# Designed miniproteins, single chains, continued (4), part 6

Each design is a single chain, and the fold is of that chain. pLDDT is the mean over its residues in the fold that is shown.

## One batch from the design tools (miniprotein)

Design m12189
Fold by ESMFold2-Fast:
Structure m12189 (fold): chain A 65 residues (1-65)
Amino acid sequence: AREALEERLRRLLEERERLQPGSAEERAAAEARIPAIVDEALAAGIDEAALRELERREAEVRAAL
């Protein structure tokens, strides 16, 4: 679960970097925050299945644009 959440956040960060490249420090700071964000999400009850459903929905919206 944790690994899947981290992978998803890293992919979103990569997409953001492709559209709007920041400094190396900004990228490192964003990457370093991923474990803490995942811990907070898991504590809030967000699970892997919910993230996969959100990912599928995002892909459908992007395909429609």
Scores: mean pLDDT 66

Design m12190
Fold by ESMFold2-Fast:
Structure m12190 (fold): chain A 63 residues (1-63)
Amino acid sequence: STRLLARVTSDYTARSPEELTVRAGDLLELLAPPQGGLVHARNLATGEEGLLPVAAIEVLGEI
């Protein structure tokens, strides 16, 4: 099955339970299209899911 991947380009700390804490270099699976500057993603290193700013990531593509 196809997965849409992104890499974190800057650290982000969750400000609410719905948000995802990430570090630069983390690989994410994008779970939904971006909406209003936020994206729903899963951190592949931790298994945690949540929202984070689109500005903190670089989309790599489908694999």
Scores: mean pLDDT 83

Design m12191
Fold by ESMFold2-Fast:
Structure m12191 (fold): chain A 70 residues (1-70)
Amino acid sequence: SKAEEFRERLRKEVDELIQKNKDKSIDEIYKALAELVNKFVEEALKEGLDPKTVREIAREVLREAIDKIN
């Protein structure tokens, strides 16, 4: 499904961002995560994904990312 493709793509990009920015401050990582997630949410909404589903996936992926940083 498009929702599952969105989840997988967002997870991959978030994981890559954390790996590339592991030597950065937590504030810099959080700023980069916010920018990345906002971009992907906008793209998903333009592709016609349900806004509630997009928000739920974004929250899930961000929670996982925060757990990895800490």
Scores: mean pLDDT 85

Design m12192
Fold by ESMFold2-Fast:
Structure m12192 (fold): chain A 61 residues (1-61)
Amino acid sequence: VKEEIEKVIDKYKKGEISYDELVERTNKVISDAFSEGKLRGPELKEALSYRDKLIGEVTGK
């Protein structure tokens, strides 16, 4: 899940996707992993925090 989030972040850093697409694609990665049972309670919280941290780092927010 973290590697999939990092791939989306990398596309944003290269200017290949918009901020809205960055948010939508990272949400989809986490949502799909949760639905597939790859993430459970603590891991879901960690994945969301990791996504928010990386988005903050690349957007300066």
Scores: mean pLDDT 79

Design m12193
Fold by ESMFold2-Fast:
Structure m12193 (fold): chain A 95 residues (1-95)
Amino acid sequence: SMEEAEKLLEEAEELLERAEKLIKEGNEYYKQGNIEKAKKLYEEALELARRALELAMEALRLIPDDDRELILRAIGTILRAIGLILDAELNLKKL
């Protein structure tokens, strides 16, 4: 349903905001040479971004074909989640 899709997107968007903050914090610890703390923060961000992707994809399945605005919101959330997954994975690879 549309209401269920909106709730899933709200949850996904909250998880992505948290993931972005964790990546930023992880980058600060990495610059300070605290590799263990940076790794933990990137791993937490990756988990949140992956969960957000799952929720946004589930939301997209529930949206009616004629709800263009909600479809675009879901697609935007999916793309943002993919971007954060890649960012976190690349940051983990450099450790």
Scores: mean pLDDT 91

Design m12194
Fold by ESMFold2-Fast:
Structure m12194 (fold): chain A 58 residues (1-58)
Amino acid sequence: ELEELLANLDEPGTYQRLAELLADADERMVALLERAVAAQPRNAGLRVLLAEAKRRLA
């Protein structure tokens, strides 16, 4: 599911779904978000989601 959402980042609903998954953030989610940010470094939404996921793991 998370990998499918990352493949469709241009869909508005994808960001909402990713935000919902942050409630259960784990190391795997952080790794996937890090790869997504690397693929789209100018996507501020992805960077915010990555920061939130890292905070939840702390």
Scores: mean pLDDT 68

Design m12195
Fold by ESMFold2-Fast:
Structure m12195 (fold): chain A 91 residues (1-91)
Amino acid sequence: SPMEETILEFSILAELSTLYLVAKRLPDPELQKELLELVDKLQEAIRNRDREKFEEIVEELKELAKKLPPELQKEVLEALERIKENVEKLL
């Protein structure tokens, strides 16, 4: 239903916002830039309903997460899992 799609889209936006806030808390400017660029690409893939590109960027974000402090790594991985679950229902 259109209402269910709207709820999923809102949930995806909330989790993308979580990734953006994690990026802003990173002291390393290179990691911050890389995370922000991947978040932008992820949002574009979702907007374009490009499942293959979405899956590629999720894997790139998981690899980047390994370079983050443990607390921020956990937040990124949990947000990505929620985005994946919602995107699979939408796409």
Scores: mean pLDDT 85

Design m12197
Fold by ESMFold2-Fast:
Order: sequence, then structure tokens, then C-alpha cells
Structure m12197 (fold): chain A 100 residues (1-100)
Amino acid sequence: SSEQEKLKEKLDMAVGLLRSTLEAAEKGELSVEQVASALATALTVIKNAIAKGLDKEVVLEALEELARVAREAVRMWPENERLRQILEETERLIEEVKKE
């Protein structure tokens, strides 16, 4: 449906921004707070897509990309609790979606 297509477009945009966010962070161009906010926004978009019944395989691909970026962010800032919480929630959602 056009609504499902719009959800996928929003998801693709959010996930696409994750790579550029990580690259900017690695160059010291983004603060930990900016990175955490970007990851939290992507997680919110993915949760909304799950709640609205977007295709499982598309959702899993997005969650796995978010988890990869979140793991790299946690390596850069291991003491940041918000980044660790985002990673934990993302990994838990991957397990939950895989069981459906």
C-alpha cells in the first residue's frame, strides 16, 4: 500500500543517515549527544514501522544496521549509558522480531 511504501521510505532515510552519522562521529564532527539522538531517532522510526506492520525482513535489516552502528558508537564512548541502552533495546528487538 502507499502507506507501507511511505513507512519504508522513512525507514530507509533513517537507516541511511546512520552511516553518515557514524562517519561524522569518527571524524570528531559530532558530539556523543548528537550521535545518541540520531540513533534514538532511528530506533523510534523502526519501532513505529514494527507497530504499523511493516515487512519483517525489512525491519530486521534496519535493526541489524542500527545495532552495528550502535556497537561502534559504544566502542567510541563506552561510558555513555544512553548509547548502551539504545544498543540493548535494539538487540532485544532483533530477538523479538526474529521469533515472529
Scores: mean pLDDT 87

Design m12198
Fold by ESMFold2-Fast:
Structure m12198 (fold): chain A 65 residues (1-65)
Amino acid sequence: SEETLEKLKEEARKTIEDAKDLLSEEEIEELLEKLENAKSVKEVVEIQIEVGVKQLEAAVKKVFP
């Protein structure tokens, strides 16, 4: 349902906001724009995965520069 999609988008938005400590302002803005344009649960899940991967990559680069 659209209500389910909207709730999933709210959770994804929170995840992106929480990533601000590790990701650049440009990356955060791009992820939020992708989320705003997402029209399916699949697209929101793919964005959530992208956020997780980017956070992990940023954390690894900080430890192993």
Scores: mean pLDDT 84

Design m12199
Fold by ESMFold2-Fast:
Structure m12199 (fold): chain A 71 residues (1-71)
Amino acid sequence: VEKAAEEAKRLAKEAARLAVEKGEDHPEAVKLNEEALELIKKVGEEHGEEAAKKVLEAALEGAREGVEEAL
């Protein structure tokens, strides 16, 4: 779960940075965001709702950091 949370945070951070710099519809930003969402779904299926929530919180934190870095 911890590794999935770190990866989701990384993916969401980069997606948010690209979305601010290049636009929300940029193909790379969309792809990274989709990968983060897929990780959250997979963790929920394998480890349950509470684990998925932890990974989602990490992704949201990453997205906030990405927006801050791009601005």
Scores: mean pLDDT 77

Design m12200
Fold by ESMFold2-Fast:
Structure m12200 (fold): chain A 97 residues (1-97)
Amino acid sequence: MKEELLKAVKEVAENPYGRKKVGDFDISSLPTGLIVIDVPESVARSVEDLKKVAEFFKPVVKETGLPALVISPVGLAFIAYNPETGEVDIGIFPRID
């Protein structure tokens, strides 16, 4: 996992009013502990690209224990660590045409 992304997620989680941009990812948080990641169409042009972005954030979600919502023009991805199983789950919600 890229160290810059992990650092950005940790910093944003400690400050819900803070935002951090890492490359094309706009990272923020909700007071509930949900991490919000906005990605442009240049990064997520298809559902396959969205799945790759979700997989890319899996190690960060596992390391931090914080759930993440990826927002893209092609749909949403929800990423959550289950501490009981030790696994990271991904849900993909494509935009309906």
Scores: mean pLDDT 80

Design m12201
Fold by ESMFold2-Fast:
Structure m12201 (fold): chain A 58 residues (1-58)
Amino acid sequence: MPEISEEELEEAVKLLVENGFDEETARSAVHALIAAGLAENPVEAAELIKQGIERDRA
């Protein structure tokens, strides 16, 4: 199981909440990306999610 930093997870969740996600959805999305091997850490997962939103808005 990949080691997830609690501090990085909370930082990633806060970043996503600032971008309009609720805390539960943000946390689930970060975990899902890491579990799928698409992100190595919570901050990278948050950046990928943010990029997806920006793409959908464009």
Scores: mean pLDDT 75

Design m12202
Fold by ESMFold2-Fast:
Structure m12202 (fold): chain A 95 residues (1-95)
Amino acid sequence: SLRETAERLLELIERAIEALRAGDVEEALALIDEALELAVRAYAATTDPEIQARLLEVIELLIQARAALEAGDVEKALEYLERARELVREVLEAL
């Protein structure tokens, strides 16, 4: 179930990136909020400190991406989301 949660988290982040590239900020914000809920659940479900550290970084990056979008900075939001995507890939490789 942690693998399935991480796979869904990756899909949500990738969809948020695509929404922003299409100019759909509202869809991207909704997807980021769903990704945050999943990342927090994944963090709470693991006892591996290295996986916890990566998931905490993902949570922080998603919060920063949301804040960037609220400020109208789409480019900065994309940078945070792309970094979060790479960290989720690392989580999946560690599972």
Scores: mean pLDDT 89

Design m12203
Fold by ESMFold2-Fast:
Structure m12203 (fold): chain A 71 residues (1-71)
Amino acid sequence: SIKEKAIKIVKELYEKGLLDEETYNRLVNAINNAKNNEELKEVLDLLAELLRRIGEEDLAKEVEKLKEEVE
């Protein structure tokens, strides 16, 4: 699922030490608790922005592709 793919990206960032535990938990909870496609897209937008700030441009593009699949 799109949620599983997004969580995998977040987990890989945490395992690489690029996210603190608080941010990791907030992102996983936000992805899991998205009630509809609009909320899921909002979470994916935030994740893509975070990835760009970290310098993970290729992962940001992958998340944007996941967002298009929600439509």
Scores: mean pLDDT 84

Design m12204
Fold by ESMFold2-Fast:
Structure m12204 (fold): chain A 62 residues (1-62)
Amino acid sequence: SLEVEAAELAKKLLVEGKDYEEVLKAVREKFGDQLSDSTLETIVRTVYAEYKKNPEYFEKRK
């Protein structure tokens, strides 16, 4: 689904070291014509919160 693709893009960008604002901007640019702003904000906020709690789950390094 588009929501899953948006969440996966957000995860990828967070692992790459992008901050919340950069991730939200990129997700809006990719999915903004297909998903509402409120949906995209919810997805990015949820993924960001998960990343902040368990960054090791997202980053498979060392």
Scores: mean pLDDT 78

Design m12205
Fold by ESMFold2-Fast:
Structure m12205 (fold): chain A 76 residues (1-76)
Amino acid sequence: SNFEEGLARTEEDFEKLKEAVKNGEVSLEDAIAGLKRGLQELDKLRAQTTDPELLARIDALKERIKEEIKELEKEL
């Protein structure tokens, strides 16, 4: 499913971004901007489904991304 492919890509992109931040490969400002774009993508995916399992998966990822943004913003 194109939907599941989009969600899986967003999950992979989040993990890669966390690794890039940890390794100093991306600025805090660019990382925060990337994470905020990820939240926008997840909101679009959320609007396209009524599947409770997919909604729960999206909501869990959104909360993880929000927490990461909060932690990175503490270092600005």
Scores: mean pLDDT 86

Design m12206
Fold by ESMFold2-Fast:
Structure m12206 (fold): chain A 99 residues (1-99)
Amino acid sequence: MELLEKLSPKERAAVLISAAGIYGIGAVWALDQGRTDEAVRFAEGARNALREAAKYLDPETQKKVEELADKFVEAVRAGNAEEARKYMLEAIRLIDEAL
């Protein structure tokens, strides 16, 4: 994230969304492989990236994204890959619509 400070706010948000997507895919993939501890580590990375990206959004959308990020981690901890995918896609959709 050392390069983020040299980017515009819109570019920083785009990089953070990309990072959240990569971590999210990693979490679901690890969960499908039965690697729950690894899946949780990826999910925490996705949550952190989503929360940072949400800082570039209006306060109402930021709260919704933060709630979905928390639900995503909870779904991964519960071993529910389908619910995790649902929350990640909804969070990405909200950010894309707000940018």
Scores: mean pLDDT 82

Design m12207
Fold by ESMFold2-Fast:
Structure m12207 (fold): chain A 55 residues (1-55)
Amino acid sequence: MSPEALAAFEEGQQAYGAGDYEGAIRHYRKALEIDPDFEVARAMLALAEARLAAQ
């Protein structure tokens, strides 16, 4: 896994943990642009989108 994709994913995790689902979505999308096969980032993107939609 590329260090850049992992860094973007970690930023997404920090945003998600803080309740910033819009920020989390941006960071997870960036991770997937760098590594399209990043399955965990794809799953977390779906969860962040679901959280945002549920508000």
Scores: mean pLDDT 84

Design m12208
Fold by ESMFold2-Fast:
Structure m12208 (fold): chain A 100 residues (1-100)
Amino acid sequence: MVEGIKLYEAGDYEGAIKAYEEAIAKDPKDADAWYNLGKAYFKMGDYEKAKEYYEKAIALDPKYALAWANLAEVLEKMGDLEEAKKYREKAIEIGGEETA
């Protein structure tokens, strides 16, 4: 996971994806690894993959507020505005944070 985060921060999203996939192969229940994989695909513009992997993170940790928030952003990019609104509200409910 640490190597994947370093690659992501360097802008090497393809390298980050490979590192996160290796982390998931060792621990498929690592919600953070699934979330980070979704982030990397989102940066590459693969919104379908980003959605899939954020949904995996949420399935493992339903209180993962950041995964709900980023899933809402993916849905907005895909044009699913009604679903995006629902998931954004869920992220606020779980996180207890007000949007700016």
Scores: mean pLDDT 82

Design m12209
Fold by ESMFold2-Fast:
Structure m12209 (fold): chain A 85 residues (1-85)
Amino acid sequence: AEAAAREAEEAARLAREAAEAAKAAKTVAEAIGAALRAIGSAETARLAARRAPGSEEAERAAREAEEAARRGVEAAKEALKTAKG
């Protein structure tokens, strides 16, 4: 449980960093790549939280990672609209 909770927290951090990278991306490919990394990290956080079912910290991390992934996807959509009209 302890290791899984830490994994969820680390994955949430990576999801947030990837979402920020998607927002800062100069190219469409960079924004999409960052959004995909945020989605992958959110999935890792969700799976880790499932392995630590008694951990409120793991559940919070999974939720924060999911929110970060959503923001990353929004940033990638904005990059697509900006770059391709």
Scores: mean pLDDT 84

Design m12210
Fold by ESMFold2-Fast:
Structure m12210 (fold): chain A 82 residues (1-82)
Amino acid sequence: MMKEKVEKLKRVLEVTKELTEKRARELAEQGKYEEAKKLVEQAIKTMKSAAKALYPDNKEVHELVKEFEEEMREILEEILEE
């Protein structure tokens, strides 16, 4: 049961990352860097908040969300480099 929930969450995080990256890059191409930054930060905040609320004591879930945050911050740095 726990492994299945973690696998499903990992897929949700992967899809959220892909969609957020695509939208943030589209905003950056339009010169909307502040909106791109806000979108990425909001995605991180939402995932961290949801994990804490739904799985407060689940170490695997918190590790997945930390990895998601690190990957999203790397994408944001790449977008904001110009």
Scores: mean pLDDT 80

Design m12211
Fold by ESMFold2-Fast:
Structure m12211 (fold): chain A 75 residues (1-75)
Amino acid sequence: SMAKKKEIRKEILKLIGEILRIIGEILDLEREKEEAEKAGDKEKVKEIEEKIKKLKEELEELKKKLKELEKEYNK
């Protein structure tokens, strides 16, 4: 039904918003990592790499959820 598709669309848009926010955070952290590398701050580089890894894992989970919702919407 159109009503069910509207609710799925709302969920898709929310997930897209979350994905975009995480991508933005990763880009900011990658820039901070480059600055830390130039400064020779090995400890800060490691901390930033751990944060990037965690965000990338969250991003992959959200992308999988998005694909499932897109399949449900486009049936």
Scores: mean pLDDT 87

Design m12212
Fold by ESMFold2-Fast:
Structure m12212 (fold): chain A 60 residues (1-60)
Amino acid sequence: MKKIYRALADVEATPEGVLAFKKGDLLEVLGRVRPGFELARNLNTGEEGLVVPAADAELI
């Protein structure tokens, strides 16, 4: 089953590869890269990057 988060806040992209998203965007988890960080795709934009789900998103 796909692991999907709903964004709880707006986040801007960073040079370190953090995924940009807007509040309410759906983020599909592609894999865990290290504790606290996941690689995700923003289903609204198609962009991929790093997400800290515990800070900025809610699992649905």
Scores: mean pLDDT 74

Design m12213
Fold by ESMFold2-Fast:
Structure m12213 (fold): chain A 74 residues (1-74)
Amino acid sequence: SLVDKARAGADALIEELRAQGLDEAAARIEEVSRETLARLEKETDPEAQLRLLGEATRRINEILREALERRRAE
């Protein structure tokens, strides 16, 4: 299902981030994933489901950008 694929993708990303020592980013993405999956389970409209995934993707990309910027700052 779409929910199963989204969960698997998020879990893989979280594991990779933790393996690289980006624990704060991993925790923030875990929160975004949890919130998004809970909303997806209640949403029956396919277009609304895609909008929820699009919003989650934008939030995850922002978290990753911020984490990389912080790692580069001395």
Scores: mean pLDDT 83

Design m12215
Fold by ESMFold2-Fast:
Structure m12215 (fold): chain A 70 residues (1-70)
Amino acid sequence: SLADKMQRLMDEYGLSPREAAIAVMLAHGFSQEAIATALGISRATVSRHIRNIFRKTGLKSLEELRELVL
């Protein structure tokens, strides 16, 4: 399930619940603007979370993130 994917990302990589949600949304093709709107935050805040996701996971691309999540 979506919740199980988020929990795995939090447990294995130390992502926050917000970072895990954003990681799953990105993997499913959501734009930064769509994520910002869905979560009620700024695009700058989404960009910061994306940097934190890549830093914590050690992944280097959106394509690698999709392979990890999907």
Scores: mean pLDDT 87

Design m12216
Fold by ESMFold2-Fast:
Structure m12216 (fold): chain A 63 residues (1-63)
Amino acid sequence: SLIITMIRLILRAAPGISLERLADIVATAARSQGIVSDEQIRTLAAAIRRGVDEGIATARRIE
């Protein structure tokens, strides 16, 4: 399923992220985007991966 693929992509981008944070990010993004198609899910997965990468980089730089 595309949702599981999206979760795996987020985990690869942020291997230190907790399951509760991962679930919150995915749920919030899905609601905000109004996902109704595979194309929308793919676009969302890419956007989440970039956002998580930026967040992780910022957090690690701050300690």
Scores: mean pLDDT 60

Design m12218
Fold by ESMFold2-Fast:
Structure m12218 (fold): chain A 60 residues (1-60)
Amino acid sequence: SKIEELREKVLEIRKRIEEVLAEIYENLDNPEKKAELEKELEKLKAEGEKLVEELEKLMS
């Protein structure tokens, strides 16, 4: 179903967020790399929010 497809996409985004957070933690002494990763994290969060909004509309 479309709900299952969106749930899978949300889980994929969550996994990517966890990976980026781990990379940020590993690069605490590299400010430039940390800033790049923080930008990627912001983009992933925005994508996740859109997918969650679509899920909520289908589940209402």
Scores: mean pLDDT 84

Design m12219
Fold by ESMFold2-Fast:
Structure m12219 (fold): chain A 65 residues (1-65)
Amino acid sequence: PSEEELDLEVELALSIIQATIAKKAGDYETALKYYERALSIARQLGDEETAKVLEEEIEKLKKEM
């Protein structure tokens, strides 16, 4: 992987971690922001499986808001 891909993989992981922490804390607005960021990165990386999981998580989170 290129340095750019590695940086994006790290940002993807950190975004998911931040989204999960925010969701567990009940901060759904912050969780949504980080999940949407993670989705954008997953799509940029061509990670269709992770993107699908994030899309489903975002939809579920929006229903809880």
Scores: mean pLDDT 84

Design m12220
Fold by ESMFold2-Fast:
Structure m12220 (fold): chain A 75 residues (1-75)
Amino acid sequence: MLSREELQLLAATAVEVIRLEPDNVDLHQELEDLLNQAALGKVSKSEAIEQLRRIAERSSPPVRELLLATIERLS
């Protein structure tokens, strides 16, 4: 399971994505779903990292850079 600090990092990342791309509702929902699953212990740290990497691959450069930085801090 992710630690409290790792969950807080994911939450902060989701907030920053909303600031970078306020109209990308699908991306906001995908990150919220990941955070909720992680908070409930339904995804491991490695699974969360893999999902973030998949999202980063489909994202704009600023969101991709943010998500990759979050992955590095979780690794």
Scores: mean pLDDT 86

Design m12221
Fold by ESMFold2-Fast:
Structure m12221 (fold): chain A 74 residues (1-74)
Amino acid sequence: GEMERELVEKARRLAEEEVEIALKAEDPIAALREIIEGGRRLLEEARRRGDELAVRALEAYIEVIEEKLEELEE
């Protein structure tokens, strides 16, 4: 556990920073979508490698970005 919690918290914090930067872009929705696509590719690769810590961190990262995208689209 402890390492997983730290990585997940860091991933969420990084995602929040990425959201803040994306919101300042000329097309915030397109920027957020691009970040999600990149995150999903990394997540699939982590799953193929069996890197469970990376999977948990990337899931948390993507969740934060997707939640913000949903807010902007709805």
Scores: mean pLDDT 86

Design m12222
Fold by ESMFold2-Fast:
Structure m12222 (fold): chain A 94 residues (1-94)
Amino acid sequence: MLSDEEITAAMGEIMRAVGLLLMSKGAYEEAAELFRRAAELYKEAGSKRAAEALTELGKALEKLGKIEEAKEAYEEALKIDPENKEAKENLEKL
């Protein structure tokens, strides 16, 4: 049985998956928007997967040259999941 939280998290996962596809195509602005929306939906669902979406947002923002916004995205990811290795490694490079 799917709860409202599970449905909201599933919508976030779909947006994240499309964002990853857009990243592979070089559509970084569109990918960033989908990762922002995925992070919002995961937060609404109470899911720690918001940290994954925020890490992917940071990567998209780096591709766009938005370095300060990328730092903020990685820092927010680490507030949600302090053990997110990818967010830590990417933040250390900025």
Scores: mean pLDDT 87

Design m12223
Fold by ESMFold2-Fast:
Structure m12223 (fold): chain A 98 residues (1-98)
Amino acid sequence: MLTPEEAADLLRVAAESFEKAAEYAKNGDRKQALIHATAAMIALTGAELAGADPELVEKMREKVMEGIDALDNGDYDTAAKKFEEAAKIAREGAERVR
């Protein structure tokens, strides 16, 4: 099993990737926003395997799916907001694993 420290590190990686996805969404760069959202989801899956709180992981997945749906509808402001919300949850989760 991965350690709690590895779960915290993966949540920080997810947060940074979600923050990048939000930045690209604000700039109208749908392709880069999707790439960084996907990278964040991979890190989030790693964090879950490392023992991150499943409810916290599910909340982040929900926000990411809402963000991707907003990108598909051309609503970049909503997409950025949803990715920022996911990043905040990830950072708060990383602090709790200490």
Scores: mean pLDDT 84

Design m12224
Fold by ESMFold2-Fast:
Structure m12224 (fold): chain A 58 residues (1-58)
Amino acid sequence: SREERLAVVQEFLDLAKERYDEDPEGVIALLESLRAAHADDPEVQALIDKGLEEIKKK
């Protein structure tokens, strides 16, 4: 279940990165919503933070 949760979050982050060039504001809002939905899970928070850093590089 945990591995499945992390895999789903990572897949969502990958899709968000692909959309960033078309809608940066919408992608950031989407990732903030995902972060809020998983506020009690530090591992998911770390994945989302890493995803945001990767997006900043693009």
Scores: mean pLDDT 77

Design m12225
Fold by ESMFold2-Fast:
Structure m12225 (fold): chain A 63 residues (1-63)
Amino acid sequence: MEEEHRRAAERAIEAARELAEQGDYELALTVLEMALKSLTEAGAPEEVIEEVRRALEEMREEA
């Protein structure tokens, strides 16, 4: 797994969780969706893309 892509994914997931804790689920979902698109377009490893996908799925279940 590429370190740069993994760090970007982890930061996006952390930011989204913080937004969700504040009740801003719409912005949290937007952050994860933008991260997923950006990482996919950048050719990030599938493992990294799956981490963001799982976080997005989890966030949608809480919304």
Scores: mean pLDDT 79

